# Designed miniproteins, single chains, continued (3), part 107

Each design is a single chain, and the fold is of that chain. pLDDT is the mean over its residues in the fold that is shown.

## One batch from the design tools (miniprotein)

Design m11945
Fold by ESMFold2-Fast:
Structure m11945 (fold): chain A 78 residues (1-78)
Amino acid sequence: MVERIAKRIQENILSEDEFEREIGLALGLMAVSILVLEKNYEEAARLARAILEAAEKAGDEEIAKVARELLEEVEKRK
């Protein structure tokens, strides 16, 4: 399930439409937050890393910055 959600979020963040990228980020933040609340830090870190990779590939530095900060916070809790 997480793998499927991660792929959908990555596809949205790779979109050329800024609004679709913002939706992808919002969904990604929500999914990572749920995983953190479930104490599933390994899956949360994997999803945050997937979001970061997609943002860097898209060249969206604003989303990449948010994803890096999120990944750092999740890794700190492992």
Scores: mean pLDDT 77

Design m11946
Fold by ESMFold2-Fast:
Structure m11946 (fold): chain A 56 residues (1-56)
Amino acid sequence: MAALLDEAARLLERAAAEKDPARREELAREAARLFVEAGALSEAEAEAVVADVVAA
């Protein structure tokens, strides 16, 4: 679980720093998937996080 949360956090940081919108969305979706697998977020919460990162 801790390893999944660490990886998800790293992917989310990379998504926030990414300048390519398509790559940003891909990284954000992967991070969200890992947060859901770790039980940290629901699928609806994960979708909201992806939308926020993509909109930034």
Scores: mean pLDDT 78

Design m11947
Fold by ESMFold2-Fast:
Structure m11947 (fold): chain A 86 residues (1-86)
Amino acid sequence: ALSDAPASEEIRRKLEEAREHLEEARRALEAGDLEAAERHLAEAARHIGEADRLAMAERNGEAFREVLELSVELVKVAVDLVLAKK
């Protein structure tokens, strides 16, 4: 069963880092800096992966939901990056 407890500080920190990198990736895409966008997208993916691992270990339902939401946003930015490269 998933825990109803709030996400741990470590999970929240990783999710905040992921959100920051996703925002930086979007700004880089808007500026036409595809290399910076790719770098920030990779960092966002890394932080989401770390948060997912922690959420799984803690069986935290709130953290799983936030990981899923950020993963969807990550995919959207990745699609925009692929389309911008063409």
Scores: mean pLDDT 84

Design m11948
Fold by ESMFold2-Fast:
Structure m11948 (fold): chain A 59 residues (1-59)
Amino acid sequence: LLKDAEDLKKKAEELFKKSEELFEKSKETGNEELRLEAQILEGVAALLLGMSNFLESKA
């Protein structure tokens, strides 16, 4: 349980980092598609973090 929660948290952190990089690049280039991709990745990362927290709370 704790290992599964930690794996989900790690994946969420990687997706948050990727999202931040895409947001920064979007602001630099004005590319709205990169901003949308960043928003999608941020949403997925938040979901994974929520799942990780739920599993950790049950361990």
Scores: mean pLDDT 80

Design m11949
Fold by ESMFold2-Fast:
Structure m11949 (fold): chain A 82 residues (1-82)
Amino acid sequence: MLEGRRRTLASLRRDIEAARRMAEDDPELLREVEEAERLAERAEELLGGSEEQQEEADRLLMEAMSKVASVMLRVAMDRVLK
């Protein structure tokens, strides 16, 4: 389980970097990416802790993934609406 969370974190960090590149001209989207990065950083801190802290890390990882998905969707929607 813990190693699965570490793999999820590594994948999420790559997605955050891709989202940041896509959002580079939009300060609102960049703020969402920065929030996702902070959530991922907090989750990494918790992975070294208790089982309860590792469960909290899962919640933070899911929230960060949701923010990254939202940024990518907003970029896609902007292209569709124009």
Scores: mean pLDDT 79

Design m11950
Fold by ESMFold2-Fast:
Structure m11950 (fold): chain A 78 residues (1-78)
Amino acid sequence: SPAEEKEEEQKLQEIYELAKELRRLKAEYERVPTPDLAAQIAAVEEQIREKVFEMLKEKNDETSLAIVEELWEREREG
């Protein structure tokens, strides 16, 4: 539906902006590594993961959701 397409475009835009910020922060970290920059990178990476998970859940892609959930659990436990 047009509403679903618009919501998907909005979420992709948000992920795109976060990905740009992540690239900027990583470039700064390569230049001057600090604990504050490392924390900001981790926070932005977490936001990207959450938004990707929300998109997959909304698409009702049960297979992709199951894979992402399994990878996330392995990352938490490993």
Scores: mean pLDDT 75

Design m11951
Fold by ESMFold2-Fast:
Structure m11951 (fold): chain A 62 residues (1-62)
Amino acid sequence: MKAALYAAGGIWIVGGEINLELGKYEEAAKDYEVAAELFERSGDEEKAKEARKKAEELRKKA
């Protein structure tokens, strides 16, 4: 069941990348924050930490 949370996290990363390419920094940051929570819940602390860092960087640009 953790695999479903991990897969969902990956989907939100893709959504964040698309919003970043469109210059939607606030939307991209939100997508990365959702991905971070999903990775944390799946047990992937490293990916969760990386996604949170990206979200924080994007919020500073918004």
Scores: mean pLDDT 81

Design m11952
Fold by ESMFold2-Fast:
Structure m11952 (fold): chain A 63 residues (1-63)
Amino acid sequence: EEADKYLDEGIRLAQQGRLEEAVEAFKKAIELDPNNKRAYTALIDVLLNLGREEEALKVKEKL
C-alpha cells in the first residue's frame, strides 16, 4: 500500500536520526490511511524523542 511506503520511509529516517523528516513521513502515512495505527505509534515515539510532548498527546488521542 502507498501508506506503507511512507511508514517504511519514516522508520528509515528515524533510524538515521532524521527525526523531523520522519515526522513528515509518518504524517503522510496517516493522511493516506487514517486507520494505520503503526504510523500513529511511530509518530508519537518520534515526537516524544524530539520533546514535542503536547503534539504527541494530541496524536495519542486520535488512536
Scores: mean pLDDT 83

Design m11953
Fold by ESMFold2-Fast:
Structure m11953 (fold): chain A 80 residues (1-80)
Amino acid sequence: SKHDLLEELSRTVAEAINRASPEDAERISKLFAEAMKAWFAGDHEKALEYLEQIASLLEELGMTDLAEKVREIAERFREL
């Protein structure tokens, strides 16, 4: 369900924030806020673009496991 995916996404992003430096945590949080803003405005394509930006940032930060989870969640959202 959409609720279960949003919960899984929120947990994944929270884990990334917890692992990150304060500066990188702010960058992740801002991208996540933009993704959620776009999603609740009905701009699902823009929300998915922000999720890909989050995944790319997490990859740059060495959080490959969390980047893969974000991409999996984004793919499931595309199938809804």
Scores: mean pLDDT 87

Design m11954
Fold by ESMFold2-Fast:
Structure m11954 (fold): chain A 78 residues (1-78)
Amino acid sequence: SLTEQAIERLRQLIEKLRELLAKTKDPETRKALQEVIEKLEELIRTLETDPSKFEEVAAEADKLFQKAAELLAKELAA
């Protein structure tokens, strides 16, 4: 249940980032968004394969959430 909730939240973030990617024209920002999305998808696969990695995935997710927030702020400022 906790793992399912974490996966759902990661999927929701990915969808939001994909919506931003569709609106973004700057190649560097598009590349950064794609990299964050790919890494988030990898974290979901890791959790589905090995739930014992939850703490490791949580730490990496926090870093990706911070990077996503920076990209969102940049998009809003443009």
Scores: mean pLDDT 80

Design m11955
Fold by ESMFold2-Fast:
Structure m11955 (fold): chain A 51 residues (1-51)
Amino acid sequence: SVAEELDKAFKEEVKKIKENESDPTRYTAQVLIAMGDQLDMLKAGESLPAE
């Protein structure tokens, strides 16, 4: 469920980046940053306290 929600949020984030970023290099960098952020959010959302 958390992974599914994060996947959906990530896809929406990528769409927003694609619509707002005309520079291919910045687009790629922002997608990679968003990807890493989603992985961190997934790990943080696993349980409290954090690992």
Scores: mean pLDDT 69

Design m11956
Fold by ESMFold2-Fast:
Structure m11956 (fold): chain A 67 residues (1-67)
Amino acid sequence: AEAQALRDEAVAHLVRGVTAYHNGDLETAKEHFRRAVELARAAGDTQLADAASRYLKKVEEEIEKKK
């Protein structure tokens, strides 16, 4: 139950991060993806953590490029 709640929150943050990313709000996307990684890891969901980490890396690379 607790792990499932953490996983659900991780998914919600991943979805919000993707929305922010498509809107060009890279800093907001980064925050959501980072939270998704933390929550997915806390839930023990390695697949979700890996997916969120891939999005986090992508948004961090775009932020660095626009620096």
Scores: mean pLDDT 85

Design m11957
Fold by ESMFold2-Fast:
Structure m11957 (fold): chain A 66 residues (1-66)
Amino acid sequence: MKEKERELAIKATALALRAVGNLLEGDSQGVKRDIEELKKVAEEAKKLGLDTSWIENILKRLEEMA
């Protein structure tokens, strides 16, 4: 469980950073893809009973800026 939690957290962080990078470069298609992948990670984490509030907050901000 703890290892899966760490794996999902690392993946979510990497996707969030990539999305921010794409947003700064004006790559709206890249941002959209990263948001879709991040949503899948958040859904998986939520099904495992993990705290996803930080991922949901990042998603909201990315969707507002995209």
Scores: mean pLDDT 80

Design m11958
Fold by ESMFold2-Fast:
Structure m11958 (fold): chain A 84 residues (1-84)
Amino acid sequence: MKEFEELLRMAVELGRYAAKLLSKADEEAQKEILEVLEETDKRLEELGKKLVEATPEEQPEILEEAKKLLEESKKKLEEIEKKL
């Protein structure tokens, strides 16, 4: 439960950060930001499906993969921000 709450918090923070960047970005940068968000959402959906089918022993590994995905997505957005 608490690990799931942390994951949701990370997702909310990523969305908030992306919204801030979108407000400052030109058309090309907005496209890049939206592509990062779309890929992240797709991969989170795949991990969510795995989590539903997972045993309690497997759940921590899937949650860790989801956290890593959100961290990688944030880094991609930070690289876009540097070009703004």
Scores: mean pLDDT 83

Design m11959
Fold by ESMFold2-Fast:
Order: structure tokens, then sequence, then C-alpha cells
Structure m11959 (fold): chain A 61 residues (1-61)
């Protein structure tokens, strides 16, 4: 599912040590469907990176 893909995206971003600013730029380039999936996936993460991804997706939608 797109939510599982979004969860893998967040896990990889955290593992690679992306900054909140870097993850926001990546999220802005994603499809609206993937941005919606990221909002759902980010609920399961306690991370500044996941928070930044959710905020960027919400701003773009």
Amino acid sequence: SLVDEAKRFLERAIELGLSPEEVKEEVKQLSPEMQRALIEAAKDFDSPVAKAAREAAEEKL
C-alpha cells in the first residue's frame, strides 16, 4: 500500500540522517497520493523527521 511505502520512506530518511529541512524538500516533490499516505504513516513515528514530513505534506495538500 502507499502507506507502507510512506512508512519505508520515513524509516530510510531517519536511517540516512536527513535533516527536517531536507525531508521537507523531498516531500514537496512527491505526488498528492504519497503526501496523504505520509500524513497517515507519520502518526506511528516519534521523530522530528516524521513531524517535518507530515507538516510539509499538509502544507502542499
Scores: mean pLDDT 82

Design m11960
Fold by ESMFold2-Fast:
Structure m11960 (fold): chain A 64 residues (1-64)
Amino acid sequence: LEPGDVVRALFDADVDHPSFLSFKKGDRLRVLRVLNSEWVEVESLETGRRGVVEKGALERIGRE
């Protein structure tokens, strides 16, 4: 994954943490920044919220 990639969530996640993003399976997100090998910072295209998500939860569907 790279900054600008559009990704889809592969499963639901409901997290009660200020740094992590909750999402639903099928939600579309934009990658803002790659933090390390496991984690990316994203913006939800569904809600506009930002947070950290595990790369393994995401499938790349495009790039902008």
Scores: mean pLDDT 78

Design m11961
Fold by ESMFold2-Fast:
Structure m11961 (fold): chain A 55 residues (1-55)
Amino acid sequence: MEKEVLITVPADATPEEGAQKIKEVAKKLNVTKGIQIEIVERTADKVVYKVTYEV
């Protein structure tokens, strides 16, 4: 079953910090398979990622 979640990362975060945030959210959601990551919004203050995953 496919689900989607939006993850907000500060725009000034390093790539490593962004990746860590995404991994933490995936772990909390018990993701069995990650399918797709897409940027849905970019502002001066934040980047919003849409993560499509299977449970």
Scores: mean pLDDT 75

Design m11962
Fold by ESMFold2-Fast:
Parts: sequence; C-alpha cells; structure tokens
Structure m11962 (fold): chain A 87 residues (1-87)
Amino acid sequence: MEELLRGALQALKNALEAAKNGDFDRAITYAEGAKRLLDEAERQGFRSPELEKARELVDKAIESLKQGNVEEAIKYFEEAIKELERL
C-alpha cells in the first residue's frame, strides 16, 4: 500500500512540474498514472478522506488541463499533493 501511495505522490509531483513547464501532454500522462495508482490503493481496501479528496482533485486537474486552464490545474495538483502528504 505504501508503495502505491508513494508512487502516486511522485507521479503527481512529476505532473505538476510538467504542467509548470508547459508540457501538458506529459502532465496529463503523469496525472493519469497517479489516478491509476490511487484507484489500485482503493481496490486493495485503502479508504481515507484524504485519498478520496486527492482523487477528486486529480480528476479536476486533468479536466482543467484539457480545457486549457493551466493555472487552475496547477492549483488542483498542488492540493492533491498536500492531501496525499497528510497520509
């Protein structure tokens, strides 16, 4: 479980950096990777408000990037990272 959460956190940090650098395709790829790891953690029975909030924020970040709302996406990535760091 800890490895899945660590992997998701690292993927989100990579997504945030890619978004800040203007590499939006790469940011989306990393964010989708993070989402898959969070989904796997939930499938293995890990449930917490922080994980649920992080998943919601990742979905919002991906959607914001697809709509061209880069600053909003960066905010959502930063909030998702903070939620996972509380675990």
Scores: mean pLDDT 86

Design m11964
Fold by ESMFold2-Fast:
Structure m11964 (fold): chain A 63 residues (1-63)
Amino acid sequence: MEEAEKLINEALKLAEQGKVDEALEKLAEADKIRPLSAEERAELFSKFGDILKENAEKQLAAK
């Protein structure tokens, strides 16, 4: 896989695990290699938005 694509996939997995900060770091690394396509950004924003909302609720519940 391309380096940027590999980092994007890792970022999505980290975000799904609730490791949002680490996911953002992987996305930043991918962007340094090449800019994300409009389709990739749309997909990432959709997944990230859902994950961020879920994680915000989880952090509140975690006390």
Scores: mean pLDDT 71

Design m11966
Fold by ESMFold2-Fast:
Structure m11966 (fold): chain A 68 residues (1-68)
Amino acid sequence: MGLPTDAEILEALAEMYLGFGNYLESKGRYKDAAEAYRKASDLYRQAGNTVLADEAERKAKEAEEKAK
């Protein structure tokens, strides 16, 4: 299996993408925010953090709805 820190690295990257998505959403860039949130969700899922992955996916769907 990978190094013991692989999940920690994936979660850190996911947190960065969540923050970037929040920033983009604050700028009215909802389509870009949704993409950032989906990336965060995928990274949390790879790390095994399904709760945060589901939250990020929910944020992505909300941003997609605002982009319409």
Scores: mean pLDDT 82

Design m11967
Fold by ESMFold2-Fast:
Structure m11967 (fold): chain A 61 residues (1-61)
Amino acid sequence: SPLDELIERLLAEFREGAARLSPEERAAVLATLTDFASQHLPPERLAALVAGLRAIEAERA
């Protein structure tokens, strides 16, 4: 679906961008994306996005 494609693209962009951001900048981007998503995405898509963002952050630890 277009929404699933958007989530995949956002996760790919965040993964790529995370290497260029400070920990504080990554935290701010993650918080902003999560807040936006919580207001606009259905629960299943929100859960998928949040899980993906957390997995990317775990890869940086």
Scores: mean pLDDT 78

Design m11968
Fold by ESMFold2-Fast:
Structure m11968 (fold): chain A 74 residues (1-74)
Amino acid sequence: VDPAEVEAALYEIQGAVAKIAGDFETAVKWYEKAAEADPRSAARFYEGIADAYEKLGDTEKAQSYRAKAEELRA
């Protein structure tokens, strides 16, 4: 298994735990680290960031990260 994928998965788990706890600010931080660890999977993590910003009421950032995720999948 690629060490970068493992590192990203651990950060993604931390982000998911933060979201379950309602700590969307912390969730954004963990998903950002996941995207840095595994840029090839960044689209998935950007969707996580966008969802968290939407929950925080930051619609502009949520739209920006959704656009980045779509661009990476194009």
Scores: mean pLDDT 83

Design m11969
Fold by ESMFold2-Fast:
Formats: sequence, C-alpha cells, structure tokens
Structure m11969 (fold): chain A 103 residues (1-103)
Amino acid sequence: SMEEERLVREAEEALGAASAYIAAARAAAEAGVGLEDYAREAARALARAEALVERAKGSPEYERLAERLKEARAAFEEVGKVAPEVVRRALEEARAEVEAELA
C-alpha cells in the first residue's frame, strides 16, 4: 500500500540519519571532543529508527530494514565501549523523548 511505502521511506531516512550521527559520535570519541552532543543525537536518531522500523514490520522490506537497524545498534555499541556512561545516558534520554514524540 502507499502507507507501507511511506513507512518504509521514513524508516530508511531515519536509519540513514542514525548511521550518520553514529559515525559522527565515533569520530568525536576518537578526537576526544563533542562526544556528548553527538552521542545524544545518535541515540535520538537510533531510537526514532527503531520505532519506524517496528511500524514497517508488515512490509516486504522489513527484513532489510531490521538488518540495517541491527548494524546501526552494533556500531553505536562500539562507541559505548569508549564512553559507556555517556552512551547509556544518551540512550535513556532518547528513548523517553522519542516515545513521547511518536505516541
């Protein structure tokens, strides 16, 4: 349906944003500056991607979207190995914000 196509596009856009912010967070962690801000943006983008991929669960594209989400989560977990407290706090804040935004 056109609605399924819209949900898939929104999930793909959110996954793209998550990947970009996670890459920025990794670069910030390596540089030792700006990690808190980029981790917050990455966590928010990832939480949004998780919600939108879940909404696309009925689509034929779901398996591909779920795989990309798994890759994004793994990439952010690697940032968390460098700064576990920063990443944990960012994920807690982002989950609450996105749940309120999308409810």
Scores: mean pLDDT 85

Design m11970
Fold by ESMFold2-Fast:
Structure m11970 (fold): chain A 70 residues (1-70)
Amino acid sequence: MVLPPELQEEIERGVAAVELAVLLVVGERDRERLRELAEKAGLPASDEELDRWLEEAERRREEIRRLAAE
């Protein structure tokens, strides 16, 4: 089986996006690593965007923590 080039590229971008999301959720703070994954995923990787994603992930962790405490 041979994947079309465009599908191969989409899969690679999707994998990078999933890795980025997982690392954000688990509290990865290495901006360089997050930036590399964001670039691989085709996402804008400015310092401001990274800060926003980190803040969002922290809020979501706080919500999960609160729910798990029930």
Scores: mean pLDDT 75

Design m11971
Fold by ESMFold2-Fast:
Structure m11971 (fold): chain A 75 residues (1-75)
Amino acid sequence: MKVYALDGDLPGPNDLMRTIGKSGDLYVTSNDDKIKEIESKGGTAIKPGGGTSSMETIVRQLGEVEVHLNVPLED
């Protein structure tokens, strides 16, 4: 699973754990318009809420998390 941090913010650990095993990529943003666009295309989007140390622990447990900052939603 790839994690796309659209606004540079990381997901909360509980929200990230709830998305494990879903097909497709996870998008993280505080922007409700972006969430609506991602969901309309069948994607999964959540709001940020985790600290850096929590994300480091989760990344280590999941193996590979590819983080993209400020990714455009087109192409």
Scores: mean pLDDT 58

Design m11972
Fold by ESMFold2-Fast:
Structure m11972 (fold): chain A 56 residues (1-56)
Amino acid sequence: MWEELARLIAEEPNLSDEEFTRRLAEVLGISPELLRKNTSVESALAVLRQALADRA
């Protein structure tokens, strides 16, 4: 799961927040609307994205 997310970001490091959320939802196999409606999940995605950006 996390390794798949890291791979996604490594391929497209300049993704917008919206596009990153959409791609993440595809990797997790869930609806992007679920991520957007659930603030806690969206916040977790922002933290994950920030952590991966710090590794770049």
Scores: mean pLDDT 63

Design m11973
Fold by ESMFold2-Fast:
Structure m11973 (fold): chain A 72 residues (1-72)
Amino acid sequence: SIRDEVIAKLLLIAASANVMVAERNPQNKQYELEAARRDVEEALRLARKLGNEDTIRRAEEIRERIRRVEAE
């Protein structure tokens, strides 16, 4: 549905913002990355349910960015 598409996109925007905050504020890194992971996992669940390959790809890109920031 359009509603689920909008929710998935908003979750990915929120996750990207949390990753950017984690990169700028190392002291809050763990909390921001945990929030980003939850949003990415929910967005990925919705995107897979919808069969939206572009949104799945975007979610996977953010998941990989989270992994890189965590490992820095």
Scores: mean pLDDT 87

Design m11974
Fold by ESMFold2-Fast:
Structure m11974 (fold): chain A 71 residues (1-71)
Amino acid sequence: AEAEAGRRSDEAVELIKKAAQRLLEKHNGIKLETPEEAYKKFLEIFDKLTSLDEIAALNRQLAAEVAALRA
């Protein structure tokens, strides 16, 4: 059960990393070679956001890319 939960969590993390890579390429024009580098860059951008509206917009963009990867 714990190993299965961990595996599903790892799959979710990988999906988020790929979604972040697509988001950065489509919305920011930033092309990164690996999902890991894209996720790190995404977190740096997120950490620098100062308004709730900007945070909400970025979260909506990420959710849309996650949904696209699942389709």
Scores: mean pLDDT 73

Design m11975
Fold by ESMFold2-Fast:
Structure m11975 (fold): chain A 72 residues (1-72)
Amino acid sequence: MAEEILEWVRKQIEEMENTDLDPEQRRQAVVRMTAEALRQIGKMILEELLEEAKKNKDEKKVKFLEEQLKRE
């Protein structure tokens, strides 16, 4: 889970290192990469909590988490 996001981030950094980008373009690429990584991490945390709630048969928590995930 976290390893996949970390591997994706490593690949993005490697591609930026091998690309002749000006400092502003590089900064913008890092900002976009960071925002996307944080968004994916948040979604994965909610999905893990949803699976745990389903396993525990906590219907109230399942409904709450499904609503949060629908907003993504």
Scores: mean pLDDT 75

Design m11976
Fold by ESMFold2-Fast:
Structure m11976 (fold): chain A 60 residues (1-60)
Amino acid sequence: VPLSGTATATEDYEAKNPDELSIKKGEVLKVLAEVSDTTLLVEKDGKTGLVPKTYVEISL
């Protein structure tokens, strides 16, 4: 299913790999794609990266 919209960070997440994005609780992210059942590709401040779905609330 195509996934587009925004996601809001529900808690802080620290990137563990260069492909991941660090986020802070309350940040709004642009959702670019769902890469797996557990992982989203998002954009924040012109930087793209992977974040776990459990750390964000998706708004389509």
Scores: mean pLDDT 78

Design m11977
Fold by ESMFold2-Fast:
Structure m11977 (fold): chain A 58 residues (1-58)
Amino acid sequence: MTIEEKMKLIEELLKKHNIDINNLSPETKKEILDILNDESLTKEELEKKLEQLLNKIK
């Protein structure tokens, strides 16, 4: 999965959960960037990590 595809997936998940990216904490933004930069993640693993992160925000 390319960085562009990962960014699209993150944006879609944020929209699905009604989360404004501009209102995310610096810590959460860093975790999202770490997920984006992890080349070892499959699409399914990336989705799971993002869902876990979003659950922490709720």
Scores: mean pLDDT 74

Design m11978
Fold by ESMFold2-Fast:
Structure m11978 (fold): chain A 67 residues (1-67)
Amino acid sequence: TTLSIDEVLEIVREIASKVLSPEELAKILAEIRRRATDGLSAGVIALDLLKDLLSEEQLKELLEKLS
C-alpha cells in the first residue's frame, strides 16, 4: 500500500477515538510510531495493538481503510 506512517496514525485515530480514551489512544499512537518503519508496518502494528481493544466490526473497518 502507498499509505505513510502518518496516514495510518490518522486512520487509527479516526476509528479508535470512538472507543478509547484520549490517553489510551495517545499511548497506542505513540507505540505504532515507535515500532513502525513504514506505512505497511504501521498498519500491521496497529492491527496487533487494537485486536483486543476494538470490536470485530471496527477491526474490519480499520483493515479496509489500511488496504
Scores: mean pLDDT 83

Design m11979
Fold by ESMFold2-Fast:
Structure m11979 (fold): chain A 62 residues (1-62)
Amino acid sequence: SLEELLRRIEELVERRRELQDQLEAARAAGDEETVARLERELAELGEELDRLNREIARLEAE
């Protein structure tokens, strides 16, 4: 399950990179609606990554 948590983090990190690239493109295009959506998605992704990192830290403390 630690391996599953690490794999999930890897997938989320890759998705964050994709969303950051899309955000840069949307900002360059002046697409304010897409910018707002991507900023929200990135914030949600960051919260999930923080949660998974806390779970790993808890498991390592045992």
Scores: mean pLDDT 85

Design m11980
Fold by ESMFold2-Fast:
Structure m11980 (fold): chain A 82 residues (1-82)
Amino acid sequence: MTELEKLVEAIRAAVALLKERGDEWIPYDELVDEVAKRTGVSKETAQRALDLLVEAGVIEERVEGDTRYLRYVPADQIRPPG
């Protein structure tokens, strides 16, 4: 599997996982671990996939203290970047 194929698989797994969890705020480290386990990709590839989804506005990010939380954004709640 190429690096690009691994990244695409991680992106798909992350989106599916977050949709499955609905409106739940999930710790970033938990998501990284679950994506890596589901796809067999490295932690670094899983992190890149999640970061790309946040950057694209598909996933919402919240920081509370030193902990990052991620949540899936339904299409009707996606707002243009400020």
Scores: mean pLDDT 78

Design m11981
Fold by ESMFold2-Fast:
Structure m11981 (fold): chain A 75 residues (1-75)
Amino acid sequence: NESAVVPLINLLEHKSSSVQLAAAQALGKLKDPRAIEPLVKILKESKDANVQKLAKETLFALDKETAEKVEAELA
């Protein structure tokens, strides 16, 4: 559902850590594979440690092996 996933993905880049955390948690609950690709992109491109941390935690909620694989590829 684009109405749920896309706004939450956009909120991952919001200034407020509380908003970012809520978005990451909601994406984890949805378990929609569309969230994986944006989260991977954030881990690879973003210099913001808070954004990277939220993306990683959400990937763990969706698929722990995917999160670890992305970390290995990034290295």
Scores: mean pLDDT 72

Design m11982
Fold by ESMFold2-Fast:
Structure m11982 (fold): chain A 83 residues (1-83)
Amino acid sequence: SLENLRARAPQVEEVAKATMELVDKYLKELKEKGIEPTSEVSARLVAAVLIAIGDALDGKPVEEAIRTAQELMEKAYEEALKK
């Protein structure tokens, strides 16, 4: 169990880095549009990062984990724009 998790460390690091960069991108985009990110929107972006890390730990491909997180973040972003 722990050995398998340790073996996935490179994939987890890659997913964490990519998804955290996506968080920065969405927060910057909201600020550029004059929208102050709410704690709710920020929490949803962070939750997407944690879900992607969990997916990588479960052995899902890096690309799939990042795509799922991006879809969740895009939904939170769209809801923030609608208000």
Scores: mean pLDDT 84

Design m11983
Fold by ESMFold2-Fast:
Structure m11983 (fold): chain A 73 residues (1-73)
Amino acid sequence: AKEEAKKKAFAAYGETLPLLKEVVESGKLTPEEMEKVLELAKKIQEAVEAGDYEAAEKYLKELTEFLKEVLEK
């Protein structure tokens, strides 16, 4: 059960990294949006360190959705 959550979290991480790079290179991030990205990144790191891969997947999905919204504006 937890191993499946870990696999999903790692898959989500692999999707999030290229998007994060694209958003940073686009120059579309405002200082407020950068703060939100950093906050979500911190929550993901804390969840992974705690072994809470379900929370890590949730925060990674939130980050991915936010990054897509930034690219779309």
Scores: mean pLDDT 80

